Designed miniproteins, single chains. Designs and how they scored, part 56

Each design is a single chain, and the fold is of that chain. pLDDT is the mean over its residues in the fold that is shown.

## One batch from the design tools (miniprotein)

Design m1936
Fold by ESMFold2-Fast:
Structure m1936 (fold): chain A 72 residues (1-72)
Amino acid sequence: IEAEIAALRERLRALEDRLLAIRPDMILAEGEEFEEVVGSDGERYTLPVGLAEMLREARREVEERIAALRAA
């Protein structure tokens, strides 16, 4: 259980690191909207709305799986 939780958190962290490493200017298009997200380090990052949404969905999936593992 703990090993599975650690693996899920590590995968989420890897995805988070990749998304947060993308600079706004790399993918900025006219009319692109940005959103502020809080990273695992507690710092605030600015991401395009689409990437912020992907990160939120990934976090939700991981937290749901962790909750299910802990409830079992």
Scores: mean pLDDT 67

Design m1937
Fold by ESMFold2-Fast:
Structure m1937 (fold): chain A 95 residues (1-95)
Amino acid sequence: SITVTSRKVKKIGDTTYITITLLGDDGTVFTLHLRIEKDKVYAWLYRDGKLVVRIVYDIKKKTITVELLDDSPDARALVPDLVALVQQEAEEYLK
């Protein structure tokens, strides 16, 4: 699982940018960048400056696409928690 340790929000016009620092159960630190647009949410998970997971949440189609750039068991195990977090942030900021 993951724990949110910090969260920064910036709104520019109709787009919301969120940077979240996450702590894994093993002490691994991740950075999650979210870009929330009118009908889509884009999310990028980084570990040590490298992209690990990319998520696209299409609100109108109600579809979630997950791309594992680091296709390790540890990265795969994070996906359900990341999807839940992306959906939660979308509900907060999507118009």
Scores: mean pLDDT 83

Design m1938
Fold by ESMFold2-Fast:
Structure m1938 (fold): chain A 78 residues (1-78)
Amino acid sequence: RLEELAAILERDSQAILEEIERLKKEGKVEEAKKLAEAALESLERLLPLAEALGSPRAVAILEETIEKLKEILEELEE
């Protein structure tokens, strides 16, 4: 089950990052920013739960995605 959770998080994280990039390319910067902010908030809330569950893979995926979202938000804020 924990391995399944990590796989789901990896897939969903990739999909979110791809959607943000698509919105940026379409010039929908404000929508990209809102999606990145919502995703960041959700993933930061999931991180302590993944840590409590003892899934290093899930924790790593969440930490990597959180960092990428922070970078995207900094770029979008200029």
Scores: mean pLDDT 80

Design m1939
Fold by ESMFold2-Fast:
Structure m1939 (fold): chain A 88 residues (1-88)
Amino acid sequence: AAEVAALLREIARVLRRAAENPAELDKAGEEIEALLDRLKAVASDEQIRAFLAAVQATAPAAEGKSLPEQLRLVAEAVEARARELEAA
């Protein structure tokens, strides 16, 4: 549980960094891909479904927003999910 929450916080951190500095977007994409591979290795199917649901839930709020704002919304959703896992 703690490892999954830590990986989600790291994903959120990388997304926030990319939102603040668009020049790092390519590097952030590579880091997120590596973190998602690690998440798939350690997370349960239920935890992965909950993560994907949290990300997908941002889509209506992200519509029409800039890429940095969309990345911030996803980061906030991922960080909220990490907090829920830490509280359980």
Scores: mean pLDDT 81

Design m1940
Fold by ESMFold2-Fast:
Structure m1940 (fold): chain A 75 residues (1-75)
Amino acid sequence: MTEEEKRVRELFDEVIAELQARGDTEAAKTVRRVYEHLKALGLTPEEAVRTLYGVAYGFGHDEIAARLRAELERL
């Protein structure tokens, strides 16, 4: 596993934990399913983080989405 792949996994795990802490169990389950699907597709780290951003934004977690956008700009 590359350092970038490890970072993407850590970001997904952090977002899932944060969504659960906020009480949004459905968003957390969606992020978990998306992560499993993205791994099967072999997407790049940038594509994976962009997809995670879309899910966070779509569920109304603008603060999480803004943080993920900053991570995308660093990749």
Scores: mean pLDDT 79

Design m1941
Fold by ESMFold2-Fast:
Structure m1941 (fold): chain A 77 residues (1-77)
Amino acid sequence: MPSVLEQILQLEAELDTLSVEEARKRYEELRAAADRHIAELEAQYGLTKEVLKYIVFLEMHLMSLEAGIILKERQAR
């Protein structure tokens, strides 16, 4: 099954083919899903080294994806 990370990577791959509006909409949906997933991991397992590494990894990918969308928005204006 596609993980939240796999969905982020899929959106990164689709950025050139998506409209700015669609890319932003999908990003906000993924951000909400990631925030919920992170909260559930912290509640279930606590802040172990493995959980912290995974959270940092997801946050870095989300930040990179949003930066790409911001650049796309600015280039379209």
Scores: mean pLDDT 81

Design m1942
Fold by ESMFold2-Fast:
Structure m1942 (fold): chain A 62 residues (1-62)
Amino acid sequence: SAEARAAKIAQELLDEYRKEGKLTPFAAVHTTMAAMEAAKQGKSDEEVREIARKAADEALAG
């Protein structure tokens, strides 16, 4: 499903943040939800990845 693909995109992005020691539980949840919501709206994989990255950055910034 589109949601499953979005979750995979979010997971790959979150793995990079985890590797950098930046990942928080809040950022993980917020990023995954943003990616899944974008996919539900019919956005492309590229758009989902961009939205997920922005969501992660916003969550980590406060």
Scores: mean pLDDT 81

Design m1943
Fold by ESMFold2-Fast:
Structure m1943 (fold): chain A 116 residues (1-116)
Amino acid sequence: SDIEELKQLLDQLKSLREQMQKADLETFLKLLDQAISLLQQAIKIAEKLAKTPLEKKFVEALQVLLQRLQELKEELKKALKNGDQKTAEEKRKEALETLDDAITFLGGFIRYLESS
């Protein structure tokens, strides 16, 4: 089912988040790209399932977080190319915090659908 697929994507995002915490910056950038792809898949399913105004607001929040992760990926990539280690570490921290928010909102959306 679509809800079961969302749960699987959520578990994959949580697993990637743990790997990202321990990764070097180059590996982190590759894992961030995978996290963005998984979140895009989750949003597509969430859009299909969202029927109420509140459910649509969850999807809008996930879309904002996705855009933020894409921006952070580009900023991190630029910092790495320029040898700006300080900015790269700041963007890594911001990406992890943004991913944690995405995991929380996706989990909340799934819980809401199962309780309705």
Scores: mean pLDDT 90

Design m1944
Fold by ESMFold2-Fast:
Parts: structure tokens; C-alpha cells; sequence
Structure m1944 (fold): chain A 86 residues (1-86)
């Protein structure tokens, strides 16, 4: 992966976490998700976490990319916890 591709992947992965966070926020206010829906969202968040951990481990990642990946990883962990508590 080139540094440019790595930067693009970081932005897209962070955006995907943000979209899931917004969906979870809306769901908490309207209707509790089913157990199957919770499991699917947790599975997606775990896949995104794996990508973020790969970005953090890549020596070609800039300090800014690592900071953004770390913040997205923390957001994903928070959302997984919130889904498990629903």
C-alpha cells in the first residue's frame, strides 16, 4: 500500500465508524435494535477496528494518520460497548 492509499483508507475507515455511530445514536432515541441487528453492527465495527489496528502498525503511517486511526478505534470500542449494553 502506498502512503497515499494508506491515507485514503484511514479517512474512509474513520468515516465508516462515524456513520455507524450516528446510526446507533438515532436508534437509541427511536427503537431498540434487534439482537441480530446489534450483532451485525458489532461485527462491522470489529472489521473496522482490524483495519485501524493495521494502520497503527504500518510504519508508513504519518503521525496524523495514527492519531486519526487511534481516535476512530476508541470511537468503535465505545460504540461496541453501547450496543452490548442495549
Amino acid sequence: MTPKELARETVLTGASVGVLEMRIFVMKRVKKPSEEEKKKMIDKLNQLKKKLEEILADPRSSPQMKEEAQRALETADYNIKMLKEM
Scores: mean pLDDT 81

Design m1945
Fold by ESMFold2-Fast:
Structure m1945 (fold): chain A 90 residues (1-90)
Amino acid sequence: MKEKILAELDRFAEELGLSDEIRQFLKDMAERAIKLLEEGKPLEEVFREMARLAQDYIDKLTDPEERDKLEAAFSYLAQLISRYYKEKKK
């Protein structure tokens, strides 16, 4: 599942035309979120932590287009992680 989430996220980020730096940030965030879920952290806690880190990154961006694309990619990542969590809960 981790490899599938990372592959789908990278494809989506490439389609949006995100920079390599932002793509790496999203990959690191995804890996962190998956690790926290595997350690038994509740989904809501993981999403709050990810949202905080993503907001800190977005606040540093000067290009509104890059900001919008990152927000879209973060939303997509949250959907992917939600699907991963549901599969683990079976």
Scores: mean pLDDT 78

Design m1946
Fold by ESMFold2-Fast:
Structure m1946 (fold): chain A 64 residues (1-64)
Amino acid sequence: SMRRYRVEVAGDAARAAAVLRQYGAEVLEVTPHEVVFESRAAPEDIRALLESHGIDVRAVEELP
């Protein structure tokens, strides 16, 4: 099922947004350090994906 997430990253969130789009996430909002997006992936898989691309992930939060 599709879930909505907020991810907080160190550095520029635009890079995180680009990775998320490449792997099929629907990006809804990008701020300097946060991305809001929809994905079928579990929070653990999102973190692992971003960290595998050298992104320092501070938080992954599932939104209601």
Scores: mean pLDDT 87

Design m1947
Fold by ESMFold2-Fast:
Structure m1947 (fold): chain A 72 residues (1-72)
Amino acid sequence: MSEEEREKVLLEIVKGLNRLAASLDAGDQEGADKARAEIEKVIDSVPDPEFAANLRKAYDTAVAFLEAQAAA
């Protein structure tokens, strides 16, 4: 992947996580599920397996943190 392609992927994931956080804070489960699906689609589209694995690990950590905040 080019550096520009990696930057675009990271930006899309950040946008998705922001939408997920907003949906969870609002109690919008449909919006939260949609945001998760869009982020996972972005990660699944990454042809670099090491980069994809690192993104998945970061995503799982971020989701766990956001869900813990919403549950409080």
Scores: mean pLDDT 83

Design m1948
Fold by ESMFold2-Fast:
Structure m1948 (fold): chain A 87 residues (1-87)
Amino acid sequence: SEEEKKAMIDFVKKIDEIVDNATSLEEARERVLKVIEEYAKKHKFTKEQIDALIDYVAHRLRDELGATDEEVEEFRAELKKIFEKNN
């Protein structure tokens, strides 16, 4: 829906702010988890939207904060579980 599309745009902006302001990968990860938990509880995203949100987070953590492929894979799995629990 249009509401979920707006939520995705707002999510991207929040992730960008977290990545730009975080001093470590650990801090960014903790802040991202809180945002994702809030969004997963409030919104019913499609599988495609969930995949896009997770991909965006993974991309930003890898490219801006130097997350390893292993760290990115582990975090992707954690984010998927949060969305599954709340859908």
Scores: mean pLDDT 82

Design m1949
Fold by ESMFold2-Fast:
Structure m1949 (fold): chain A 91 residues (1-91)
Amino acid sequence: NQEKIEEIKKELLELGIPEEEIEKLLKTSKNNVSVLQFSPVVFESLGFSALDIPPLLLVAISRGLLTFDERLELAENSTVEEIRKEAAKIK
């Protein structure tokens, strides 16, 4: 679904996320846009900035955490530094 992929890409770009990071997310998700859905306001309340969302999504996808609630639980039980370190291991 190319139209949904372009919409998600636009949303992530508007949050200030670099296009390179967005392309990495799309590749890692195998273009499954449902696993890229998130709420910036909710994740910000847990200490995750817009720039921390791509690492969080990469870690979640790599662990098979495909729902919003599973990604929220990951964010609630992890520090930004732990997520960044784990995301750096994902190529």
Scores: mean pLDDT 73

Design m1950
Fold by ESMFold2-Fast:
Structure m1950 (fold): chain A 84 residues (1-84)
Amino acid sequence: MLSQLVAEGVGHVIRAIGAQLDGDKKEVGDSVEKVIEVGEQLDKLGHTKLAIDFYKLASKIAKKYDPKSSEKAKKLAKELEKKM
């Protein structure tokens, strides 16, 4: 269900932002990884543009506390943009 996946993705983005404000590095990493997972599911369902948007958000949020997930999300967004 597309609406549920989008709601889950948005929920994880909000959680990641909250954790970032609290300086909770572990919760930032966990939430960002879940945003990436939602993006992967959206792409599999054919919603590639939405997947790119979620990957870009994950990359921005992860930049300070989880640079590895930030780079992973950035690469996933670029790969999908190249494929379109």
Scores: mean pLDDT 84

Design m1951
Fold by ESMFold2-Fast:
Structure m1951 (fold): chain A 83 residues (1-83)
Amino acid sequence: MELEKADELERKADELYSKGEFIKAAQYYHEALRIYEETLGPEHPRVARLLRKLAEIFEKMGNKEVAEYYRKQAEEIERKLNP
């Protein structure tokens, strides 16, 4: 149930991102991220995927510090999943 909601939120965020609606896309990705972290734990491939998408959005918006933060979080998760 919650996981299906997160999947739908991510899909909607992907559509918004493709249309250049970065602020709305980030909001939907943040909601999906929260649900994935609560349901699957913070070190899951789906969490890493959303963190990379958030990094891309904040880079497009010119917020390099926030983009770097999300990129590093995704890289740490990916590193733990492929030791």
Scores: mean pLDDT 84

Design m1952
Fold by ESMFold2-Fast:
Structure m1952 (fold): chain A 66 residues (1-66)
Amino acid sequence: SDEERERLIEEFKARVEQLLADKSLSNSEKAEQITELYGQLSTVLTPDQEAEVHAFVAEALRQLLA
């Protein structure tokens, strides 16, 4: 359902924020884990939800690579 997918998106966003704050991981390791989680999530999303999550991931990766 859309509600179940929105819950998965919110859990994903929380996990990404946790990874970004994790001082034990390198920026490369954070980027790899974020892209892996995104790849898994994207298989169950609608195109509109995929666009939203893609924008969020792009911003998170920009913070690591800037």
Scores: mean pLDDT 84

Design m1953
Fold by ESMFold2-Fast:
Structure m1953 (fold): chain A 93 residues (1-93)
Amino acid sequence: AEKEKLRKKLEEEFFKAGVEYAKLLLLREVYGIPLSAEEEAKLEEAREKLKAIFKEMRELGLLPSAEEFKKMSLEIVEKAKKEIEEEFRRLEE
């Protein structure tokens, strides 16, 4: 129960931080939008947060398998794309 709750919490935190990280990378690398110094700092903050969560998962023995991690990474990228598209749609309204 508690271990399962902690695993879900860490997975949720990783997913949220991953989406923010992926959004900034997609804006720069795919959409060709140059990042400001402030946005580059946010990208680095998101990266460090992901590292911290991953380290905590590893230390607690809650690290996902390689296949689970790959699946989660793909879901993170798809959600980041959806959020960018939704934000662009709102700007066009």
Scores: mean pLDDT 81

Design m1954
Fold by ESMFold2-Fast:
Structure m1954 (fold): chain A 63 residues (1-63)
Amino acid sequence: MLSPKDQQIKDQYHKDPQGTFQQMMKKNQKSIPGISKGFKVSMDTAKKFLQMMIQTHLDVISR
C-alpha cells in the first residue's frame, strides 16, 4: 500500500515525469556527500547513484 505522500508523488510523476524527478533530486541533493562517504565513491558517482535510486523509487510507486 502506498503512503499518502507516495500517492501524491505518483500522481505528480504521471502528470510531469521530468519535473517530478528534478524536484526530488533538488530535495535530496544534500544527501550526495553522505552517499559519497558511505559508499567510498566520488561525488559524481554518488549523484548518479542518487539519480538511479530516485528513478527506481518513481518506477516502483508508478506501477
Scores: mean pLDDT 78

Design m1955
Fold by ESMFold2-Fast:
Structure m1955 (fold): chain A 63 residues (1-63)
Amino acid sequence: SDEFKLKVAKTNIDAAEAGLELVPGNKDAQEYVRKAKEAIEKGDYSTALKYAQEAFTLALNAL
C-alpha cells in the first residue's frame, strides 16, 4: 500500500540521515535522500522507497 511504502521510505531516510551525521561528506547518500524526499512531495511513493533504500545502503557502506 502507499501508506506502508511511505512509512518504509521515511524509516530509510531517517536511518540514512543518522549515517550522514557520522559521515557528512557522503554526497551520494545526501543526493539520494534529497531525491527520496522530492518523490514523497510528488506522491510517488514507489520511487521514494527506491531512492530511500539506496540512500540507506550508501550511508551504511560508508561506516
Scores: mean pLDDT 89

Design m1956
Fold by ESMFold2-Fast:
Structure m1956 (fold): chain A 62 residues (1-62)
Amino acid sequence: DALAAAEALGGRELARAAAEGGAQGDFKSSMTAVMRAGRAGGSEATAAVGAAAHQANLKAGK
């Protein structure tokens, strides 16, 4: 699960914020969460939290 990986690498708060922004199509909110996760966890956290936002956006579109 992309969200579980994002929580492990970027922290629960930022992973959830990115997923919520992705589900709502709020690119600004999701990108802010991704950037904050990257500052704390580096490129792997950025990738994982970004993937969670993208996956949430896809699920919301269904």
Scores: mean pLDDT 78

Design m1957
Fold by ESMFold2-Fast:
Structure m1957 (fold): chain A 72 residues (1-72)
Amino acid sequence: LEKLKEEVAKKILEEGEKAAKLFEAQGKKELAKRIRELAKEAAEKVLKAKSEEEILEAVGELIEKIKELVEA
């Protein structure tokens, strides 16, 4: 479980940073900032997860929050 948590958290932070840089390059600085904040929050939740179900829940919450931001 611990190795999975580390891998998922690292992937969330890496992908979040890539997405944030792309939006930043497009002049969408507020979106970039929000994506970085959401990625950090999700990574923290993943690292605190006690089961694979909690990891999936944290990832699902991140996806929903990003969807809300993009659709705003």
Scores: mean pLDDT 79

Design m1958
Fold by ESMFold2-Fast:
Structure m1958 (fold): chain A 80 residues (1-80)
Amino acid sequence: GALAKELGDALASGLKSETDKDKQVEAAESALKSFLKKKGISVPDNATGGEIGSLLSEKLGLTADQINEAIGDAFSEVQK
């Protein structure tokens, strides 16, 4: 859906400037938090990946498959 595409684009944008794989995980989490905040969803500063995933599912209606596909596509796009 449109939200899954927006999520993938936000993740890819957040990852584009980061070439260190260890820092890419932190960049992805930052991009996810920014995406949720942009959609008007409150996110704790110390939210875990699991908490972020729950917010994406519960507040935006994204399935686990859609979230995983968007993340995978973003990492693949940045690693080109």
Scores: mean pLDDT 75

Design m1959
Fold by ESMFold2-Fast:
Structure m1959 (fold): chain A 77 residues (1-77)
Amino acid sequence: SPLDAVQQQIEDLQFRLNLARIMRGATELVLERMRASNGDQSLIQHNEEDLRRLEEEIRRLEAEIRELRARQQQLLA
């Protein structure tokens, strides 16, 4: 059904969002440790770029989930 399809999409996106959040947290910890230990600036820059990409992916996934949940509410009404 359309409702089942939307629910499946939400669950798939939620799984991806949870993984992206874990990866963001891990990258933040790596960056904190590298900065604290006067780490390699090129590696810091690469991890900062990875963090920016993860932040963008998280925002995209959150927006898509919000739209699908709004659609789910309309289908339930």
Scores: mean pLDDT 88

Design m1960
Fold by ESMFold2-Fast:
Structure m1960 (fold): chain A 104 residues (1-104)
Amino acid sequence: APPLNELHEIAADGDPAAARLAAFFARARELAKKGDLEGLRALVEEELGKSFKNLEELYEGIRELLTRLLAEAQPEAPPEAHRAAAEAMVNTLKRLYEESLKKK
């Protein structure tokens, strides 16, 4: 996963877009660790204004939202970097959710 320190440093510089990205990802990680798929879905549906029919659509929605938040936080970075970072973040959430299921 990309180091949380980078998001913290950007937020410390007073960037509201970086703060929104960091807050969203922190909340999403908390929900994934708890295995709270319904809470994670609600969080993403509220941000995007649309519903998801299955887990695959939810992860695609999260990737879309994270790509947008990354583009707002890092407008100087190329779009491929935003997509790569969003994919890594989604993979982190997927792994945390799968680990939560193995502990239950």
Scores: mean pLDDT 77

Design m1961
Fold by ESMFold2-Fast:
Structure m1961 (fold): chain A 94 residues (1-94)
Amino acid sequence: SEAERQELAAHIEAQFDAALQEARDHFTRLRDEATDASTAARYDQQLQVLDDLEVRARALIDAIRNAKTEAEFQAAFQALLELVRETGQQLASL
């Protein structure tokens, strides 16, 4: 139902915000504790990846909230899940 989709959209946004904040806090601490410029620059790169993730994820979360059909909701949600998975792989490879 529409009400169920709106509740799920709110839950998705809240979970994303919590996970993003945890990841930012983690990499910021690692960057601040780094004793050499090369290590600090690597953590800055990971923080930049998270900034890029936020911009793209917000657009998809807006698409989820504004979905007029179940098909539109599922397409936007699937795109968000794929973005998060790809970002996780990118962070692990840095």
Scores: mean pLDDT 88

Design m1962
Fold by ESMFold2-Fast:
Structure m1962 (fold): chain A 80 residues (1-80)
Amino acid sequence: ADAVLERLRAELRAIPGVSQEDADAIVTAVRGMVEALRAGDYEAAQANGDRLSALIARHPEAGPAVDRALTELVRELQAA
């Protein structure tokens, strides 16, 4: 998980127009969603997903990086 989130942070910081605050918010929402899914807290997972969706609507160029990170993290969850 940490390696995926570190790569996501680096990719987001490389996108022009994505502030450090917005990059941190996106990484936090992705982490929160994955941790909520691992805990079976689907309400918290949905709340983090909604936050992430709002951030991506402001920064559509971040969409592909976030999608790749979520796909890899969900795969890690299924392997446990």
Scores: mean pLDDT 83

Design m1963
Fold by ESMFold2-Fast:
Parts: structure tokens; C-alpha cells; sequence
Structure m1963 (fold): chain A 64 residues (1-64)
């Protein structure tokens, strides 16, 4: 459910569960369409000047 998870929380969960963030996996975790997940990843990467995978990896590593 997209409304109960922030994009950052979903990115971290996908990375911890699968080891790699993809639009398909993000779409499944958020309960949204793949094209919408792809657009969100693109916007996120642009906003934070990093790849979704790199940021998700940092979030996962910082937790442990």
C-alpha cells in the first residue's frame, strides 16, 4: 500500500529483501504500477543526486 509507506522506506525494504532496487520490485512493495514506480525512482534520483540503489544501500547499512 503506497499510502502507508514513504518512497524512502520502500526503497530500503526492496534493497534489504532483494539486494537491488528495480521499478518492478518497488511497484510490488508500494502497490503501484511499474511505470509509476519508474517515474518515482527517476524523480528521487534527480532530487537526491544519487541512484536509488546507492541511497537504499546507505539506508540499509546505516541501520546495522
Amino acid sequence: SGSSLTLEEALREVYLRYGEVTAERLAEVLGISRPFASALLREYEAAFNTTANEHARRLAEESR
Scores: mean pLDDT 75

Design m1964
Fold by ESMFold2-Fast:
Structure m1964 (fold): chain A 87 residues (1-87)
Amino acid sequence: SEIEELKERLLRLLDEIDALSTSLEEQVLVGMAILSLAVGELINDLRFGLEQVIKQLQKLLEVATDPRVIALAREALAVAQEALSLL
C-alpha cells in the first residue's frame, strides 16, 4: 500500500515534469524514467525500475534550468529513493 502510493505519486510528478519539459534532452530523460518505471512493473522487478528512474532523474538535474522542473525532479528523486528503501 505505501509502495503503491509512492509509485502513484512518483508517476504524477514525472507526468508534471514531462508537461513542463521543453528541451528534447529533458523530454527524453523524463520519458526514459517513465518507461523504466513501467518496465520494472512489467518484469516484476520494481527495484530495477526505481534504480533506473533515480539514474534518469539525476541526469535530468544535471541539465535542467527551469526552477519548476528542478524542484519537481528533486521531489520525484526523493520519492523514488523512499520507495526503493522500502523494498
Scores: mean pLDDT 89

Design m1965
Fold by ESMFold2-Fast:
Structure m1965 (fold): chain A 90 residues (1-90)
Amino acid sequence: SQSDLDTGRTYFNRGRNYYDQGNRLQRQGDLRGAARLYSLSYFYFGSSSTYFSFASRDPRYRDQARQLQVQSDQNGQTSLNNNNQLLDQI
């Protein structure tokens, strides 16, 4: 549905925001703060992927939602990888 697509976009934007905040804290040397924000980013990209999966059940949004789901999964994996790398340094 359009509602699932819109909710997915909201969570995607939150995931991106937390990722950007994590990058900023990492540059400042706050590794624990950065890891926390990458973890939040991963969570929100996961939620985004789930809602885009729901949206893809509607044929009107299927191709768009599937593309956004792939982007959410890729961005989530990047956040998880960054979190894991920082945890190895702490």
Scores: mean pLDDT 90

Design m1966
Fold by ESMFold2-Fast:
Structure m1966 (fold): chain A 59 residues (1-59)
Amino acid sequence: MKEKAIEELYRRLKEALEAGDAQAVFDAIRYGREKLGLSRQEVHDAVQRAGEEVAREKA
């Protein structure tokens, strides 16, 4: 289901952002688009959600 794919992408993005690993962030985005079949909007929403949560946790 799409919801599980979005959560998988979100988890990968959060881990990459927490590590400060820009390459891992790009790899997660490609994985979401190419392997999970997510739309550009679904990937964008996951990136926004992960980025907001990591930024709040680091502050």
Scores: mean pLDDT 79

Design m1967
Fold by ESMFold2-Fast:
Structure m1967 (fold): chain A 81 residues (1-81)
Amino acid sequence: SEKDSLKEIAERILELAQKYMEEAKKLGNDEAVRYSQKAIDYAKKALKAVEEGNFEEAEKYIRQAVDYLNKAKKLIEEAKK
C-alpha cells in the first residue's frame, strides 16, 4: 500500500540519517551534523504525516529529508578523502 511504502521509505531515511549523524560527529564536521539533524527532523515529520494519512505532505518531507541526507553524505565523503 502507499502508506506502507512511504512509511518504509521514511524509516530507511531516518536510519541512514542517524548513521550519518554518528559518522559526522566522529569526523568533527559540524555542517554534516547539522544536515544530518535536518534529515532526521524531516524523516520524523514524514512518518507523522504518513500516520495522519497526509501522503502528499509525507512525500514533500521525504524529498526534504533526502536533500539534506545527500548534503550530509557529500560532506562526510569529502572528509574521508
Scores: mean pLDDT 89

Design m1968
Fold by ESMFold2-Fast:
Formats: structure tokens, C-alpha cells, sequence
Structure m1968 (fold): chain A 69 residues (1-69)
């Protein structure tokens, strides 16, 4: 359980999502998956369903790239 405010959870979600996108663009799909999973956890705790769906789509893309090896 997180004791962080919803605003703090959303800021952390956005931070990890941004870092995950940078890793994805660099071709580091393993790091992208890890960062997107962290972002998803924070956005779920914040109750931000739109952000959850957006991150889930990117996480799926990153996992598909990682599983092609």
C-alpha cells in the first residue's frame, strides 16, 4: 500500500512512463518493460484509468518487441 497522494502517484507514473518511452526509443525493451510496469502501478494507485490504458498499450508493444528474441 502506498501512502502517497494521488497527485504524487500521478507524477511518479508520468516520470516512469517518460523514462520508459526513452528506453523504448533507444531499443532497450527490457528496461522499457520494467519502467512501464512501474508507471502502470502508480497510475493504477492514482485511479487514472486513461493513463493506465495508455501505459498498458505501450507495455504490450515493449513486451512484443522483447519476446521476438
Amino acid sequence: SSSLSAEQLEMLGALYYGEGLEAYEAGDYKTAVELFEKALEYFRQAGNERAVKEVEEKLKEAKEKLEEL
Scores: mean pLDDT 86

Design m1969
Fold by ESMFold2-Fast:
Structure m1969 (fold): chain A 107 residues (1-107)
Amino acid sequence: SEEELRKKIIELIDKAIELLEKGIEEAKKLGDKELAEELELQKERNETLKKALEEGKITPEELIDALEKQIEELEKLLKKEKNPKIKKILEELIEVYKKAKELAKKM
C-alpha cells in the first residue's frame, strides 16, 4: 500500500539522518569543516523531508527530485574523499537514498 511505502521511506530517511550524524562526527575529527557543514545541511534537508512525508505534504515526484539531488551531491563528495571511513559512510548514504527513490517510484 502507499501508506506502507511511505512508512518504509521514513525509516530509510531516519537511517540517512543517523549516517549523516556519523559522517559529521568523522569530518569534525579530521578537521574537515567544509565536509561537516555540507553533511549538516543534508541532515537538515532530510529532517524537512521526513516532516513533509509524515504530514503528507510532499508528492512522490518532489521526493524523487530531492533524493536525486542529494545523491548527485554525495557522488561529488565521494569523488574528492580520501578517508576510507568517510567514503564508506557516503557510499551507504547513496545506497539508502537509492532505495528510498525506488520505493517512491512505486507510490
Scores: mean pLDDT 90

Design m1970
Fold by ESMFold2-Fast:
Structure m1970 (fold): chain A 88 residues (1-88)
Amino acid sequence: AQEDIDKAVEYANKGFIKILEAAREKGDEETILKISKTVTEFDKAVNAKDYDKAIEYAKKMLEIAQELGNEEAVKDFKKAIDYLEKAK
């Protein structure tokens, strides 16, 4: 269980870095703010061991990655979601 959570956080952080860089390159301040809020809520959910809510926020990050066209971040968030599902 803890190993799955650790891997989920690792992949979520990899995806987060990629989408944040992509939004910064576009100069999209609204998307940067949305990413920051979603990451904060994801971290709160993980720390609370609320994995259903963590999956919800990871899916929101996945949608942002898809909108930004960042295929590597999409893969990272899909892996994060898979590991969170295993941690339940």
Scores: mean pLDDT 86

